# Designed miniproteins, single chains, continued (5), part 23

Each design is a single chain, and the fold is of that chain. pLDDT is the mean over its residues in the fold that is shown.

## One batch from the design tools (miniprotein)

Design m16824
Fold by ESMFold2-Fast:
Structure m16824 (fold): chain A 83 residues (1-83)
Amino acid sequence: SPEEEAKSLFDKLLKEGQAEELINAYQSALELDPSYIRAHLELGKVYEQLGRLDEAVKAYQRALELDPNHEEARNELAKVLAQ
């Protein structure tokens, strides 16, 4: 229904607003420490939530460049590539 479509769009816009603040925070953390694996992972998850899959892939790949055996990064990358 039009009401359901409007609610979906509103929820997406609210998530996008929060996600931009999170992206800025993690990018600032990475400017201080580019080897901060958790920040690359969380940034990837935020990009996934926004449907920005190319940016999510790059973030997870950066985490794996820092630690090739990082199980969470490998699992998240595999999940994004299956979409």
Scores: mean pLDDT 81

Design m16825
Fold by ESMFold2-Fast:
Structure m16825 (fold): chain A 97 residues (1-97)
Amino acid sequence: NPLAPHALSPEEVAEILEENAEELEKRGEESGNEALKKVAELLREAARAAREGDLERARELLLEAMKLLDESKLSPEDERKAIALLFSSAMALMAAE
């Protein structure tokens, strides 16, 4: 499996999660969408947990963010972009092993 040689460090995972949180926060500010801002906050908390090596807590927070997104009323464009950023975040956490 070509993914095994590309295991990410806790710091690399945290960086990806923080970048994704920043994109979501910016989009939430531009669209005035409170749910996107809350999803961004959960990703920032997940990044903090990942940096501390608590990958279980990071995954829990990512699942909470995904659930919040599913419960949210978003434009199709904002929903697609948020889903892509959450998927990217999930892939980073999976690559941390």
Scores: mean pLDDT 81

Design m16826
Fold by ESMFold2-Fast:
Structure m16826 (fold): chain A 63 residues (1-63)
Amino acid sequence: AEERVEPLIEALTDPSDEVRLQAAKELGEIGDPRALEPLRKVVREDPSDRVRFAAAQAIAKIL
């Protein structure tokens, strides 16, 4: 089934670290390049080291 990338991109701004972490991982697995810029923003700005690392891994999977 085609998961919509937009709800996961929105979840990257969730106040919960756990929700943002899960969204980053799932965006990496989907591999849609629309997620690249939102994930790059997370790598730069997210307060959680774990979430930033997950976003960086997701970018590597998409590329």
Scores: mean pLDDT 81

Design m16827
Fold by ESMFold2-Fast:
Structure m16827 (fold): chain A 86 residues (1-86)
Amino acid sequence: SEIEKLRKMSDVEARKWFLENTPLSKEDLGAVSAALDAMLGGADNKTAADIVRPLVKTELGKKVIDAIANSKNLRDAIINAYKALS
């Protein structure tokens, strides 16, 4: 499954895969990308999500950001975000 593949990836690989396999709008994809980049740079999930929350325009984008905020780490955030889109 895609979730099993995500669990075996590095954080950088998982981020790249998620951004290439998500049906988010360009604007919401930009916000989500920025949140994931902040987390790769050492920001916690909640802080990264809160910074980009005002930039998200769609309900789907908001669900993805909420999934990121409520996750334990970057890998968990990507898996939960993917589940929110599926």
Scores: mean pLDDT 83

Design m16828
Fold by ESMFold2-Fast:
Structure m16828 (fold): chain A 94 residues (1-94)
Amino acid sequence: SLKDEILKLATEILAEGFAIVDALWSGDDAAYEEERKRLDELMEKFIEALKKAGTPWAKEQIKRIEEIKNLDEGLRISAAIQLAAETVARLRKE
């Protein structure tokens, strides 16, 4: 279902955000660049899934993602993790 697609993408974004943090903490520059690019790709897929959903909630999440894109990289990663965690929590209750 579209709900399952959004939940899967949010779960993958959350995991990717933690992978980026782990790479930074371990000093693995190659892993950091790889995971950062993967996060960007997942965020674009997440926007497309939200557009397909077309709910008021989904439209607000798209707006939040566009705002996140304008943040400094560290804040962007943190904000993406937060958005993904909130999405997972919301959809698992429904």
Scores: mean pLDDT 84

Design m16829
Fold by ESMFold2-Fast:
Structure m16829 (fold): chain A 66 residues (1-66)
Amino acid sequence: MEKRAETLIRNALAAMKAGDFEKALEYLQEAKKLGYTPTPEQLREMAEIAKKNGHEELAEKFEKEA
């Protein structure tokens, strides 16, 4: 069970790096439903990727959760 949530968060990060923010958000929402959240370090990385791709509001949300 732990590995599933960790895999979802890693898949979200990989999707963001590929520019697929829709898929990334799906993975993050599933992980949150399982009671898991990205680490502050992962949230900061996600925020930087989102900013670089013009998703400022999403980036701010990730920074606030960090």
Scores: mean pLDDT 78

Design m16830
Fold by ESMFold2-Fast:
Structure m16830 (fold): chain A 62 residues (1-62)
Amino acid sequence: MDLLAVAVKDFEAKNELELTLKKGEKVIVLADLGPAYWVVKRVDDGKVGIVPKEVLEIIGEA
């Protein structure tokens, strides 16, 4: 089951694989890339990208 998460701080993408998030934006966690990163889908527009785990807090199931 996919996890729902919220950005706890702003994050700016540093490359084409990463996703920019603003604090308070909700994402669905699609895949775990190991200890530091998730693949996520932004709920607002459906964009997919990689974000650091420390940017996100899990708030439930999607």
Scores: mean pLDDT 82

Design m16831
Fold by ESMFold2-Fast:
Structure m16831 (fold): chain A 81 residues (1-81)
Amino acid sequence: EIEENARRVAEAVARMAADPATRERAVETLREEAELSENPEASELLRKAAEAAERGDVEEAAEYAEKAAIIEAEEELKKQA
């Protein structure tokens, strides 16, 4: 479940970052998510994803976003327990 959801986030980031028309929106969204994140490590990974997306490094942007999504999901599950 966590891995599947993280992969979907990564695929969405990859699609938006690959298209110049949506790349700037992807960068803005990732930066906003970094600011809203309660987890410092996830926040840092989201900022790195935004930087990679801005450079057009689609694969790196997706990988950082996936790692951030996993951390945030694990932290959320921990709070529910």
Scores: mean pLDDT 80

Design m16832
Fold by ESMFold2-Fast:
Structure m16832 (fold): chain A 61 residues (1-61)
Amino acid sequence: SRMDQLLKEMVMWMYENIDTKSEEEFLEELRRRAEEAGLSEEEMKQLVDLMRKAFAHLKAA
């Protein structure tokens, strides 16, 4: 799905930039791309929750 593709792209971008960008910056870019992709508010919320979990996992390791 479009949501799955966006999540994959955002997670890869986060991996590439994990040491140079904050969680807030990753979430802001996610919101921008999701808005451009025409995702619903519910899909956006789900993606935000998934990105927060991914960020926490990467920083905890």
Scores: mean pLDDT 81

Design m16833
Fold by ESMFold2-Fast:
Structure m16833 (fold): chain A 92 residues (1-92)
Amino acid sequence: SPDLAASARAFGGAAADEGGTVEVRREGGRVTITARGAGPGAGVAAIGLAVEAELHGGTGEVSVKGDTVTVTLSGLTPEQAEAAARGAEEGR
């Protein structure tokens, strides 16, 4: 299973590949990644990222509203949150 950074890169990359845009917000151990203009690939990658956060002892939530996919990760260490945020930014 890939780490948080790899899963976040996959989500950002899937959204970019589908012609979408990605916004990343971080506050301590919480990361919110919002993909706009996203398709099914970004949705599947979002689920993978949420699962990876849970495997690291955090919480992952996915919300889909039209073509907007939001992944909220919480309960992460600062290093895990930084890795997820950077991964998503590198993937876009």
Scores: mean pLDDT 84

Design m16834
Fold by ESMFold2-Fast:
Structure m16834 (fold): chain A 75 residues (1-75)
Amino acid sequence: SSAEKLKKEYDALLISNAMLSWRMGLREEYQEILELMKQPATPELVAQVRERLKILLEAQKRGLSPEEVARLLRG
């Protein structure tokens, strides 16, 4: 079903975000992802988490500090 596909995508994006956040030393951001895991998958949340992952991947490529990455995620 469309709902099952949405949940699978959401779960995969959340796992990727959590792993990358932890690896990059983003402890508060990691906790935010754990809280999102408690919420139902919606198209809006999937889009938000997908965009967040793009920001994290770009920040990792640029070697940004945890403080710089936290600012990007808040802005």
Scores: mean pLDDT 86

Design m16835
Fold by ESMFold2-Fast:
Structure m16835 (fold): chain A 60 residues (1-60)
Amino acid sequence: GREEAVRLLQELLGMSEENAEAAIETLKHFSREQAVQFLMREGGLSREEAERIVDLVHSS
């Protein structure tokens, strides 16, 4: 869920907990594919890493 998404954003992107929470709120406004592309483009994540985070955010 949300807590796991926060943890992954902290580990993969070096975000603080506060920045990870803000990123999750942003991702909730996107479709799954838009959120995945955002994390790949802005965060430099692989598609697999981005999809895992987005699925955790959108399944809550």
Scores: mean pLDDT 81

Design m16836
Fold by ESMFold2-Fast:
Order: structure tokens, then sequence, then C-alpha cells
Structure m16836 (fold): chain A 119 residues (1-119)
């Protein structure tokens, strides 16, 4: 059986796997000339799945800082994917590459910086 830390790691890995699948589906859709409406549907579908997994993670591991960190990363990822909906193909790819960098940082135990500075 998994330790509690290994169970949290597996939950985070599942969330990141859905993000990776979203990036792959988004890139393929852009390459195939998908409409903005089709890209919105791809984002909506994957956002719903990620939100369901985050809700499960919060329920199973309340107050766990690793779950909080992946939730912050997911928020940034969703903002970047939403920006990609209105971007040129080249700009969309740059945004998707930035999403992949955030995914790798989370996977390696690096923390996304807080968005608003405390001032």
Amino acid sequence: SLSPEEEVDRMIDRILEVVRKAIEEFKKAIDNGASKEELVEILRKHRAEIQALLAEAFARFPGDPRVLRVAHAVSEIMDLLTEALNASKEEAYQLLDKVEEIVEAVRRGELPLPQPPKL
C-alpha cells in the first residue's frame, strides 16, 4: 500500500496527466485548423476534469501544502490556456510551451510563485 505522501504524489500526477492531455489535444486541434468554438470545448472538457480531481484532492488531503501548490499552478495554467484561445498559432504554441514548463516545475517539486505580491 502507498504511504500518505505517495498517495498525494499520485493524485498530483493524475492532475498533471490531464493537463498534458489537454495541451496535446489543443496543439493537435490548432494544427488541424480548429475553430475557436472547438478550442473552447476542449478547454471546458479538460477544465471540468481537472476541477473534479482538485475537489477530490482537497477532500482527501485537506490543508496539504502540495495540493495547494498544484491548485495554484492549475489556476495559472487555465489562464494561459484561456489566453491561447485568442492568440495566433505562433503565440498559442508559446503559451502552451509555458504551460508545459509549469507542469514540469510542479512535477520536480518546484513551487509557482504567488501571483500578487504582498505590499
Scores: mean pLDDT 81

Design m16837
Fold by ESMFold2-Fast:
Structure m16837 (fold): chain A 71 residues (1-71)
Amino acid sequence: SSTEIRILDGIAEMAEDPSQWEYAASFLRMLLAISPKKEEIKELADRAVEALDAGDVEAARKALEELKKAI
């Protein structure tokens, strides 16, 4: 939905700032928990969280863009 896309855009902005990575990952987990497409997007959300935990901003951006196309 447009609301989920706006939330993902906010998460993407947080991902640009290393001090916000824990916050970005928490919001990704929250988005996954409330999403009606949870089963479809779980792998993409997990990859985005893994990228953030690894400090890989480029991998996180790619996973977030794939999430935006899936929701």
Scores: mean pLDDT 78

Design m16838
Fold by ESMFold2-Fast:
Structure m16838 (fold): chain A 115 residues (1-115)
Amino acid sequence: SAAAVVAELRARFAELRAQIDAALAAGDFPALVALMGELAALAGEAVLRLLALLPDLPPERAAELATLVARVGELVTEMEALLDAGRLTPAQARELAARVAAEVERLLALMEEAV
């Protein structure tokens, strides 16, 4: 069901959040970036599954969900680029991780309103 898709993403986000916090505390930036990529992929998949289950969802709401998924992807790409350049600082890692978490919470709130 649509509600089950949202509940699954919320549960997976809670698990990944704990792993992200552990990676940040350890300064394990490769693990952090991999976890952020996993979160972005899960969010995108959940939105596609939700849209398939809610064919009558207004186009404007579908567009809002797609925009939030795109923003999460952009933040992860920025973090990957900084890591690859050897420029990802602990402060930047915390800021980008916090922004990804905030966008995923906004996504979950909109998905929960749709079901």
Scores: mean pLDDT 88

Design m16839
Fold by ESMFold2-Fast:
Parts: C-alpha cells; structure tokens; sequence
Structure m16839 (fold): chain A 57 residues (1-57)
C-alpha cells in the first residue's frame, strides 16, 4: 500500500512511516518533521515532502 511505497521512497520501514503519520495526526507538523530528521535521519526537505504525502492519505 501507500505506506510501504513511502517507506521505500524515503528509506523507512512501514512502522516508521506509520509512526510519523500518528505524530502528524496527534501532535503537529513540526514535531513530525523533527522526529523524521532526528530519529530516522531524513533531511528537512525529505521530512517535509513525506509529511505532505502523509497528509494526502
């Protein structure tokens, strides 16, 4: 599904993508971006692109 495809695109596991989706739904955009950068090693640009893709789900 889309979560697996996003994981493959950004080098994340499906569980990590779901974690980001949960943070986005329960907290904020900036918390989700910081999580993706610090815990998953994404650049800010990659984290912001993934966040916009998660909003489309």
Amino acid sequence: GKIKELGEKYGLTPAQVRGAQTLLQQLSDEVTVQYLMRENGLSREQAEELLEELKKL
Scores: mean pLDDT 83

Design m16840
Fold by ESMFold2-Fast:
Structure m16840 (fold): chain A 76 residues (1-76)
Amino acid sequence: MEEARKLAEEAERALREGDLEKARELAVQSLKLLGMDTAAEYVERAVTSALEAGDEERARRIIEDAIRAAKKKIEE
């Protein structure tokens, strides 16, 4: 739980810095540590696809939703 929370906080920081690739990696790792493997796989694929398309707004939204889901799971 503590490591997953740290990764979620680091992902949020990477988002603020505009490092979407790092934010994706950290968010995916947080979700995996929480046992949210399906969500982690979706985020990795969807963000990668959005970044390849140059759609940074879509990538950012997916990562924000992933961080929110991770934080909600940690609070359970």
Scores: mean pLDDT 85

Design m16841
Fold by ESMFold2-Fast:
Structure m16841 (fold): chain A 63 residues (1-63)
Amino acid sequence: EIEEKMKEVIERLRALSAARPGRTADEASELHQELVKLTREYMEKYNLTPEEVGKKVRELIAE
C-alpha cells in the first residue's frame, strides 16, 4: 500500500520533469514533500534503516 503510493508520487514527479521547467514548480514541491512523508511512514511501519528505504526508493524509480 505505502509502496504503491510512493511509486505513484515518483511517476508523477517524473512526468512533471518532462514538462517545461518553472510552470509546475509548486506541484513538484508538494509531490516531493509527500514522497518524504511516505518514505518516513514506510521506514516506521517496517522498521527499516534510512539506507534500506533509500534502496527501495531507487528500485521504485528504476521500474
Scores: mean pLDDT 72

Design m16842
Fold by ESMFold2-Fast:
Structure m16842 (fold): chain A 68 residues (1-68)
Amino acid sequence: MSAEEIEEEKKEKEVLKLLAEAVARLRTASPDEAAQIIAELAARLKELGESDEQVAAAVRMLEELFAS
């Protein structure tokens, strides 16, 4: 696994883009669709190499904002 500062920053930008797109989708989604969107986001974050802790944090944040 590479551990360059530039690579980490690029990964963070991709994570933020995925989060922003998920939030935009969640704004127009039904409650049933919201759960699926959050699950799809979690899978994509894992593919980017995010840790289970980071994925869980993102899921929790979105569930708090849109599933409650």
Scores: mean pLDDT 74

Design m16843
Fold by ESMFold2-Fast:
Structure m16843 (fold): chain A 59 residues (1-59)
Amino acid sequence: GPLTAVAVADYEAKTPEELSLKKGEEVTILEVVDSEHVLVSNAKGTGLVPGSVLRPTGR
């Protein structure tokens, strides 16, 4: 299946390229650019989030 993660904390997008997340939201990981720039998608859209707010859950 796709590589997935869950937000471990709320994150507020600071730029149009980023995605806001609430703690407990599940996301699909599309690309890991670096530890602070992970491209994810969910029902809200697609954007960058810090890897520090994500816990991998995909297999």
Scores: mean pLDDT 81

Design m16845
Fold by ESMFold2-Fast:
Structure m16845 (fold): chain A 62 residues (1-62)
Amino acid sequence: MLSPTERLLEEARRKAEELAREGRLEEAYQVLSTAADMARKAGLEEGAEELERLAREVQERL
């Protein structure tokens, strides 16, 4: 149901969630920021905005 790009973004989001649960907030932020950039380059505006919000949420916990 997902394109290869959408699947990669979903996997990145899950990886970042796992890192955040482990307290590895800086790594979680980097994963989310990279994924958001990839989403914007792929034209997935809504996905990019969601990933950027998650990145800001993680950054606030740093």
Scores: mean pLDDT 79

Design m16846
Fold by ESMFold2-Fast:
Structure m16846 (fold): chain A 98 residues (1-98)
Amino acid sequence: SKIEKIKYWLKQLLEYLKSLSEEEQITWLKRTTSLSKLPLFSTNPKKTLEDFLKLLEELANTPDEKFFDVDYLVEKTGIDKSLVKAFIKDLKKLFKVS
């Protein structure tokens, strides 16, 4: 049920972020996640945001047994492994998952 709660939160978050402007979405990402500390964010913040939103959508639909499987998520989405790892770490910290 913890993963079900995280998926519900991710779905609500995605809808919230879609209600914001691109500039507001980037500001939220910088303030709320560790992703802005990654070199890929400095290189292309817009692409990082697009990949982040894609990851949120994919996680909401990922089977529970694959939910924290970084390699599975990278293979399925084509998103940079450093981004996937950083966000999974952020989720584990936020929801107190080991």
Scores: mean pLDDT 88

Design m16847
Fold by ESMFold2-Fast:
Structure m16847 (fold): chain A 57 residues (1-57)
Amino acid sequence: SLKEEANRYYALALHYEGLAKYYKSQGTEENIKLADEYQKLADEYRKKAEELESQVK
């Protein structure tokens, strides 16, 4: 169902948000850069989840 698909994208968004927070907290220049990339991915998956969620409602 679209709701199950939206939940999968929410799970991916949360996963990448967690990775972004983790790498940012480590404070190295390389890890801060990785955190930015993971945050970008999280934002994209969250947007996909929200689009699918809007179709379920």
Scores: mean pLDDT 83

Design m16848
Fold by ESMFold2-Fast:
Structure m16848 (fold): chain A 55 residues (1-55)
Amino acid sequence: SSDKEIDEINELVAEIVEIAEEKGVNSDEFRKLLNEIAPTFKSNEALRKFVEELK
């Protein structure tokens, strides 16, 4: 994968973590889980939709 795609995934994961922190979720454990699950979306489009649903 290109570095650009990896950067996009990392930005989306960071947004999800910020939303979780705003809601009082333990950010360290949630961030670890998201780092494991983010690649399973198989596309940046699916991950973007997930972020949109959380907002």
Scores: mean pLDDT 66

Design m16849
Fold by ESMFold2-Fast:
Structure m16849 (fold): chain A 57 residues (1-57)
Amino acid sequence: GLMERLAQHDTGLSREELEELVRAYEERDYERMREIAEKHGISLEAAIAIAKAILEE
């Protein structure tokens, strides 16, 4: 699904990291989301959008 596509495209995030990001979003752990985003050079806004897109699928 979408998670596989995002892992394959230029997000810099592996499938496992995308799963961690989604879990952090569900738990409202914005600090953890920021850490993942910063490690991969993406914004917190992008990380939130990615998590939402995966959850909506």
Scores: mean pLDDT 74

Design m16850
Fold by ESMFold2-Fast:
Structure m16850 (fold): chain A 77 residues (1-77)
Amino acid sequence: MKKVEEGIEKLEELLKKAKETGGVEELIKMLEEVLEKVKELKKKAEESESEEEKKRLLEEAVELAEEFLELLEEALR
């Protein structure tokens, strides 16, 4: 859970920075879409009754956030 929250925070910070610097609208849209998906995975994990399912969903959320954080950090250089 904590890693998912950290990923969301970093994505929100990058989104804020992109908007502040007048970043490309397509990158802002992708950031918003990734944030939405990560939040959906977190919600599904919270609703899951299975510990195994919860762990899987949280891992997917973390991986998605980390992959896009790396891509966006490179794109916003």
Scores: mean pLDDT 75

Design m16851
Fold by ESMFold2-Fast:
Structure m16851 (fold): chain A 97 residues (1-97)
Amino acid sequence: PTQEQIDREAEIALILISASVGLLAAKRKNAPQEIIDLYEELIGELSRLGALPEVDPEVLKKIRDLVFKAGQALDNGDFETAKKYLEEALKLAREAI
């Protein structure tokens, strides 16, 4: 594997860990089912991206930032803001080539 492939796989793994931690936090905080569903769908899309030969690293960085912001919103009990960040992250993940 190339260094670029290793870096991509590491970035996707970090986002997957962050999304999985966020899903656990959402369940513990009894977040709306819509938020739980968004995390589960995002984890599925990130796993799909990990199987692709190439993904734009700038798209991965944006997804990572959005997942981080969603986690911060969840920690503050701001479910509406968390949902918006997760919806944006999911859209970017689905549109990644």
Scores: mean pLDDT 85

Design m16852
Fold by ESMFold2-Fast:
Structure m16852 (fold): chain A 59 residues (1-59)
Amino acid sequence: GASDELLEELERKAVELLLAGRDDEAIALVQQKLATSSGELKEKLEAMLAGLKAKRGEW
């Protein structure tokens, strides 16, 4: 659905930034979207943010 397509596009952009060594920009992109999101989309974005931080080695 549209939500899944949006999440896939956002994840792709975040991963591209992460691979370019722009971890802070990748995290900021997801956090910015998370700030305006609610319900299921918010939960999926929180999971994505956790994944990005894990790849960065923050926990």
Scores: mean pLDDT 75

Design m16853
Fold by ESMFold2-Fast:
Structure m16853 (fold): chain A 68 residues (1-68)
Amino acid sequence: SANLAAGGAAAAGAAKTAGDAGMARSSWFHVGGLSPEGTREGGRRAAEAAARGDAAASKQYALDGAMK
């Protein structure tokens, strides 16, 4: 429970940061590299990593997804 809560918080924080960056970049480059599919896939992998207790991996997957 503690590991899942920590992973969830890390994933939520990473998603928020990635969302902010994605929104800023979307204004200029959304046709060139930002896709909802990439963000969704990254979020799913982040959730899987969080469920395994890998907060760092969860954060990285969320960030990578948002940047694709």
Scores: mean pLDDT 56

Design m16854
Fold by ESMFold2-Fast:
Structure m16854 (fold): chain A 87 residues (1-87)
Amino acid sequence: IAIIVLLIVLFVLSAINLLFLLTVLARSLVTGNAELPETALWNFLRALFLAQLTFFTEVLHFSQATAVAASFAVPLLILLLSSVLLR
């Protein structure tokens, strides 16, 4: 039970990080600007990303660069592994 809950939590966090990354990338490509509009949705996604970044830097004592890299690398690795396993 605990392992299943942990996997679900990690999957949800990975999906949120990937969605945030894709949104920033799409915004940057369309407008030439990396800044997101001031809406409740974008503020919520930004807060979740910053909370994860703070967790890595304050709880795990990672460097800021390592925390940023981990935040993007983990969802990409999970997505890649899932794609390979399903195909």
Scores: mean pLDDT 63

Design m16855
Fold by ESMFold2-Fast:
Structure m16855 (fold): chain A 71 residues (1-71)
Amino acid sequence: MAQARVLLALARADRPLSVAELARLTGLSPATVRRALRELEAEGLVEHVPGRGYRLTAAGREAARAVEEAL
């Protein structure tokens, strides 16, 4: 469920989010957020923006929509 929470938080944001911001928004530990981000990046759903944080790719936005429909 950590991946789903991170995807939804990123989908609701109008800007890239840092690990600390994601931890606060999702209620997850920073370590759990970092693991979820690595998994999502490996799947091509999230990308790192140097100096700004993380955001969804086009595929990530589709995945977030599917998660919202399943919840």
Scores: mean pLDDT 82

Design m16856
Fold by ESMFold2-Fast:
Structure m16856 (fold): chain A 74 residues (1-74)
Amino acid sequence: MEEYRRLVSLVVGYTIRGIGHVLDGDLEGAIKSYEDALEYAKKALSIAPEKDKPSLEKLIKHIEERIEELKKKL
């Protein structure tokens, strides 16, 4: 349970960092931060409680879509 919470905190941290890079116009830094968030989100999903899995799957899809949108702007 604590490991799950730690992974979720990393997802949030890298997502906030990605948003910061977008606001600064650093699309490459934003993509890297979202890719790191995606890695930790997938790790969190592998150990998630069943009730949390649908929300994490939606978050993973959202991060993947955001990365693809940013890549289109490169």
Scores: mean pLDDT 86

Design m16857
Fold by ESMFold2-Fast:
Structure m16857 (fold): chain A 81 residues (1-81)
Amino acid sequence: KKLAAKSLREAAERLKELHEKAIEGDKETAQKEALMMAKAISKVNPEAGKLAAEAAETGDKEKMEEAVKKLLEIAEEIEKE
């Protein structure tokens, strides 16, 4: 339970980093890495994985922030159980 929550928090931080790298010029590589991470997240939580993939595909800062916020909410729910 705690391990899954930790993995989701780490994934949220990494998605934020990849989004920043995409802005700096490594857009294609950053998007591919973000999509691979979304697939890994989907193995733990399918909804979180879908949000992460959507943020990676669109490159939209607001969608990325929404995905990160949702991942952190799911991590909190897992920790409470």
Scores: mean pLDDT 73

Design m16858
Fold by ESMFold2-Fast:
Structure m16858 (fold): chain A 59 residues (1-59)
Amino acid sequence: MEARIEALYAALRAAVETARRLFGVETFPLPAPSDELPPERRAAWEAARARLAEEEAAR
């Protein structure tokens, strides 16, 4: 897996954990990727988001 996808996944996971800690919510909506990103970066962001969603479902 590309390092960029790993970094995005880690950042999204940390943001979700922080939001849960501060607001006590079970589900946190993730921001949408920017339309201005190159296709490769958009695909990497979507892959990281999908991976995070799968792990959240397993919790």
Scores: mean pLDDT 62

Design m16860
Fold by ESMFold2-Fast:
Structure m16860 (fold): chain A 100 residues (1-100)
Amino acid sequence: KEEALELLEKAIELAKEAIEAAKAGDEEKTRELLRKVAELLAEVGELVRDNLELEIQVTMALISVSVLLHADKFDPEETIKMLNNVIKNLKRVKEELKKL
Protein backbone atom coordinates (compact mmCIF):
# COMPACT_ATOMS: atom_id res chain seq x y z
CA LYS A 1 0.00 0.00 0.00
CA GLU A 2 2.63 2.59 1.10
CA GLU A 3 5.01 1.57 -1.74
CA ALA A 4 2.21 1.77 -4.35
CA LEU A 5 1.19 5.24 -3.07
CA GLU A 6 4.81 6.47 -3.30
CA LEU A 7 5.23 5.14 -6.85
CA LEU A 8 1.88 6.65 -7.93
CA GLU A 9 2.97 10.05 -6.59
CA LYS A 10 6.26 9.78 -8.54
CA ALA A 11 4.36 8.78 -11.72
CA ILE A 12 2.03 11.80 -11.35
CA GLU A 13 5.01 14.16 -10.88
CA LEU A 14 6.87 12.76 -13.92
CA ALA A 15 3.67 12.94 -16.02
CA LYS A 16 3.40 16.66 -15.08
CA GLU A 17 7.05 17.14 -16.14
CA ALA A 18 6.26 15.35 -19.44
CA ILE A 19 3.40 17.83 -20.04
CA GLU A 20 5.83 20.75 -19.53
CA ALA A 21 8.39 19.13 -21.89
CA ALA A 22 5.65 18.60 -24.51
CA LYS A 23 4.55 22.26 -24.16
CA ALA A 24 8.19 23.23 -24.87
CA GLY A 25 8.21 20.96 -27.98
CA ASP A 26 10.99 18.81 -26.47
CA GLU A 27 10.26 15.40 -28.05
CA GLU A 28 13.35 13.65 -26.62
CA LYS A 29 12.71 14.77 -23.02
CA THR A 30 8.96 14.03 -23.33
CA ARG A 31 9.65 10.45 -24.54
CA GLU A 32 12.24 9.88 -21.77
CA LEU A 33 9.75 11.04 -19.11
CA LEU A 34 6.97 8.89 -20.66
CA ARG A 35 9.31 5.87 -20.47
CA LYS A 36 9.86 6.51 -16.74
CA VAL A 37 6.10 6.92 -16.14
CA ALA A 38 5.45 3.60 -17.95
CA GLU A 39 8.06 1.82 -15.76
CA LEU A 40 6.49 3.20 -12.56
CA LEU A 41 2.95 2.28 -13.68
CA ALA A 42 4.05 -1.29 -14.52
CA GLU A 43 5.45 -1.60 -10.96
CA VAL A 44 2.26 -0.14 -9.41
CA GLY A 45 0.20 -2.63 -11.46
CA GLU A 46 2.10 -5.55 -9.88
CA LEU A 47 1.62 -4.09 -6.38
CA VAL A 48 -2.20 -3.73 -6.83
CA ARG A 49 -2.78 -7.10 -8.59
CA ASP A 50 -4.95 -8.28 -5.65
CA ASN A 51 -7.45 -5.45 -6.43
CA LEU A 52 -8.92 -6.00 -9.91
CA GLU A 53 -10.53 -2.53 -10.21
CA LEU A 54 -7.29 -0.69 -9.33
CA GLU A 55 -5.23 -3.04 -11.56
CA ILE A 56 -7.54 -2.27 -14.53
CA GLN A 57 -7.28 1.51 -13.96
CA VAL A 58 -3.45 1.39 -13.68
CA THR A 59 -3.24 -0.87 -16.78
CA MET A 60 -5.40 1.57 -18.80
CA ALA A 61 -3.09 4.45 -17.78
CA LEU A 62 -0.07 2.35 -18.81
CA ILE A 63 -1.69 1.62 -22.22
CA SER A 64 -2.27 5.38 -22.79
CA VAL A 65 1.37 6.19 -21.94
CA SER A 66 2.58 3.31 -24.18
CA VAL A 67 0.49 4.61 -27.11
CA LEU A 68 2.18 8.02 -26.74
CA LEU A 69 5.66 6.43 -26.44
CA HIS A 70 5.27 4.32 -29.61
CA ALA A 71 3.52 6.95 -31.77
CA ASP A 72 5.22 7.40 -35.17
CA LYS A 73 4.74 11.18 -34.94
CA PHE A 74 5.18 13.36 -31.86
CA ASP A 75 1.94 15.31 -31.25
CA PRO A 76 2.39 17.72 -28.31
CA GLU A 77 -1.33 18.65 -28.09
CA GLU A 78 -2.49 15.00 -27.99
CA THR A 79 0.33 14.16 -25.52
CA ILE A 80 -0.78 16.97 -23.15
CA LYS A 81 -4.46 15.93 -23.44
CA MET A 82 -3.78 12.22 -22.79
CA LEU A 83 -1.37 12.92 -19.90
CA ASN A 84 -3.93 15.22 -18.20
CA ASN A 85 -6.41 12.32 -18.36
CA VAL A 86 -3.75 9.90 -17.03
CA ILE A 87 -2.99 12.26 -14.09
CA LYS A 88 -6.73 12.58 -13.29
CA ASN A 89 -7.15 8.77 -13.30
CA LEU A 90 -3.98 8.16 -11.23
CA LYS A 91 -5.16 10.69 -8.60
CA ARG A 92 -8.42 8.71 -8.37
CA VAL A 93 -6.47 5.42 -7.99
CA LYS A 94 -4.40 7.06 -5.22
CA GLU A 95 -7.55 8.11 -3.29
CA GLU A 96 -9.10 4.61 -3.64
CA LEU A 97 -5.85 2.96 -2.52
CA LYS A 98 -5.74 5.20 0.61
CA LYS A 99 -9.16 3.75 1.66
CA LEU A 100 -7.74 0.19 1.73
Scores: mean pLDDT 86

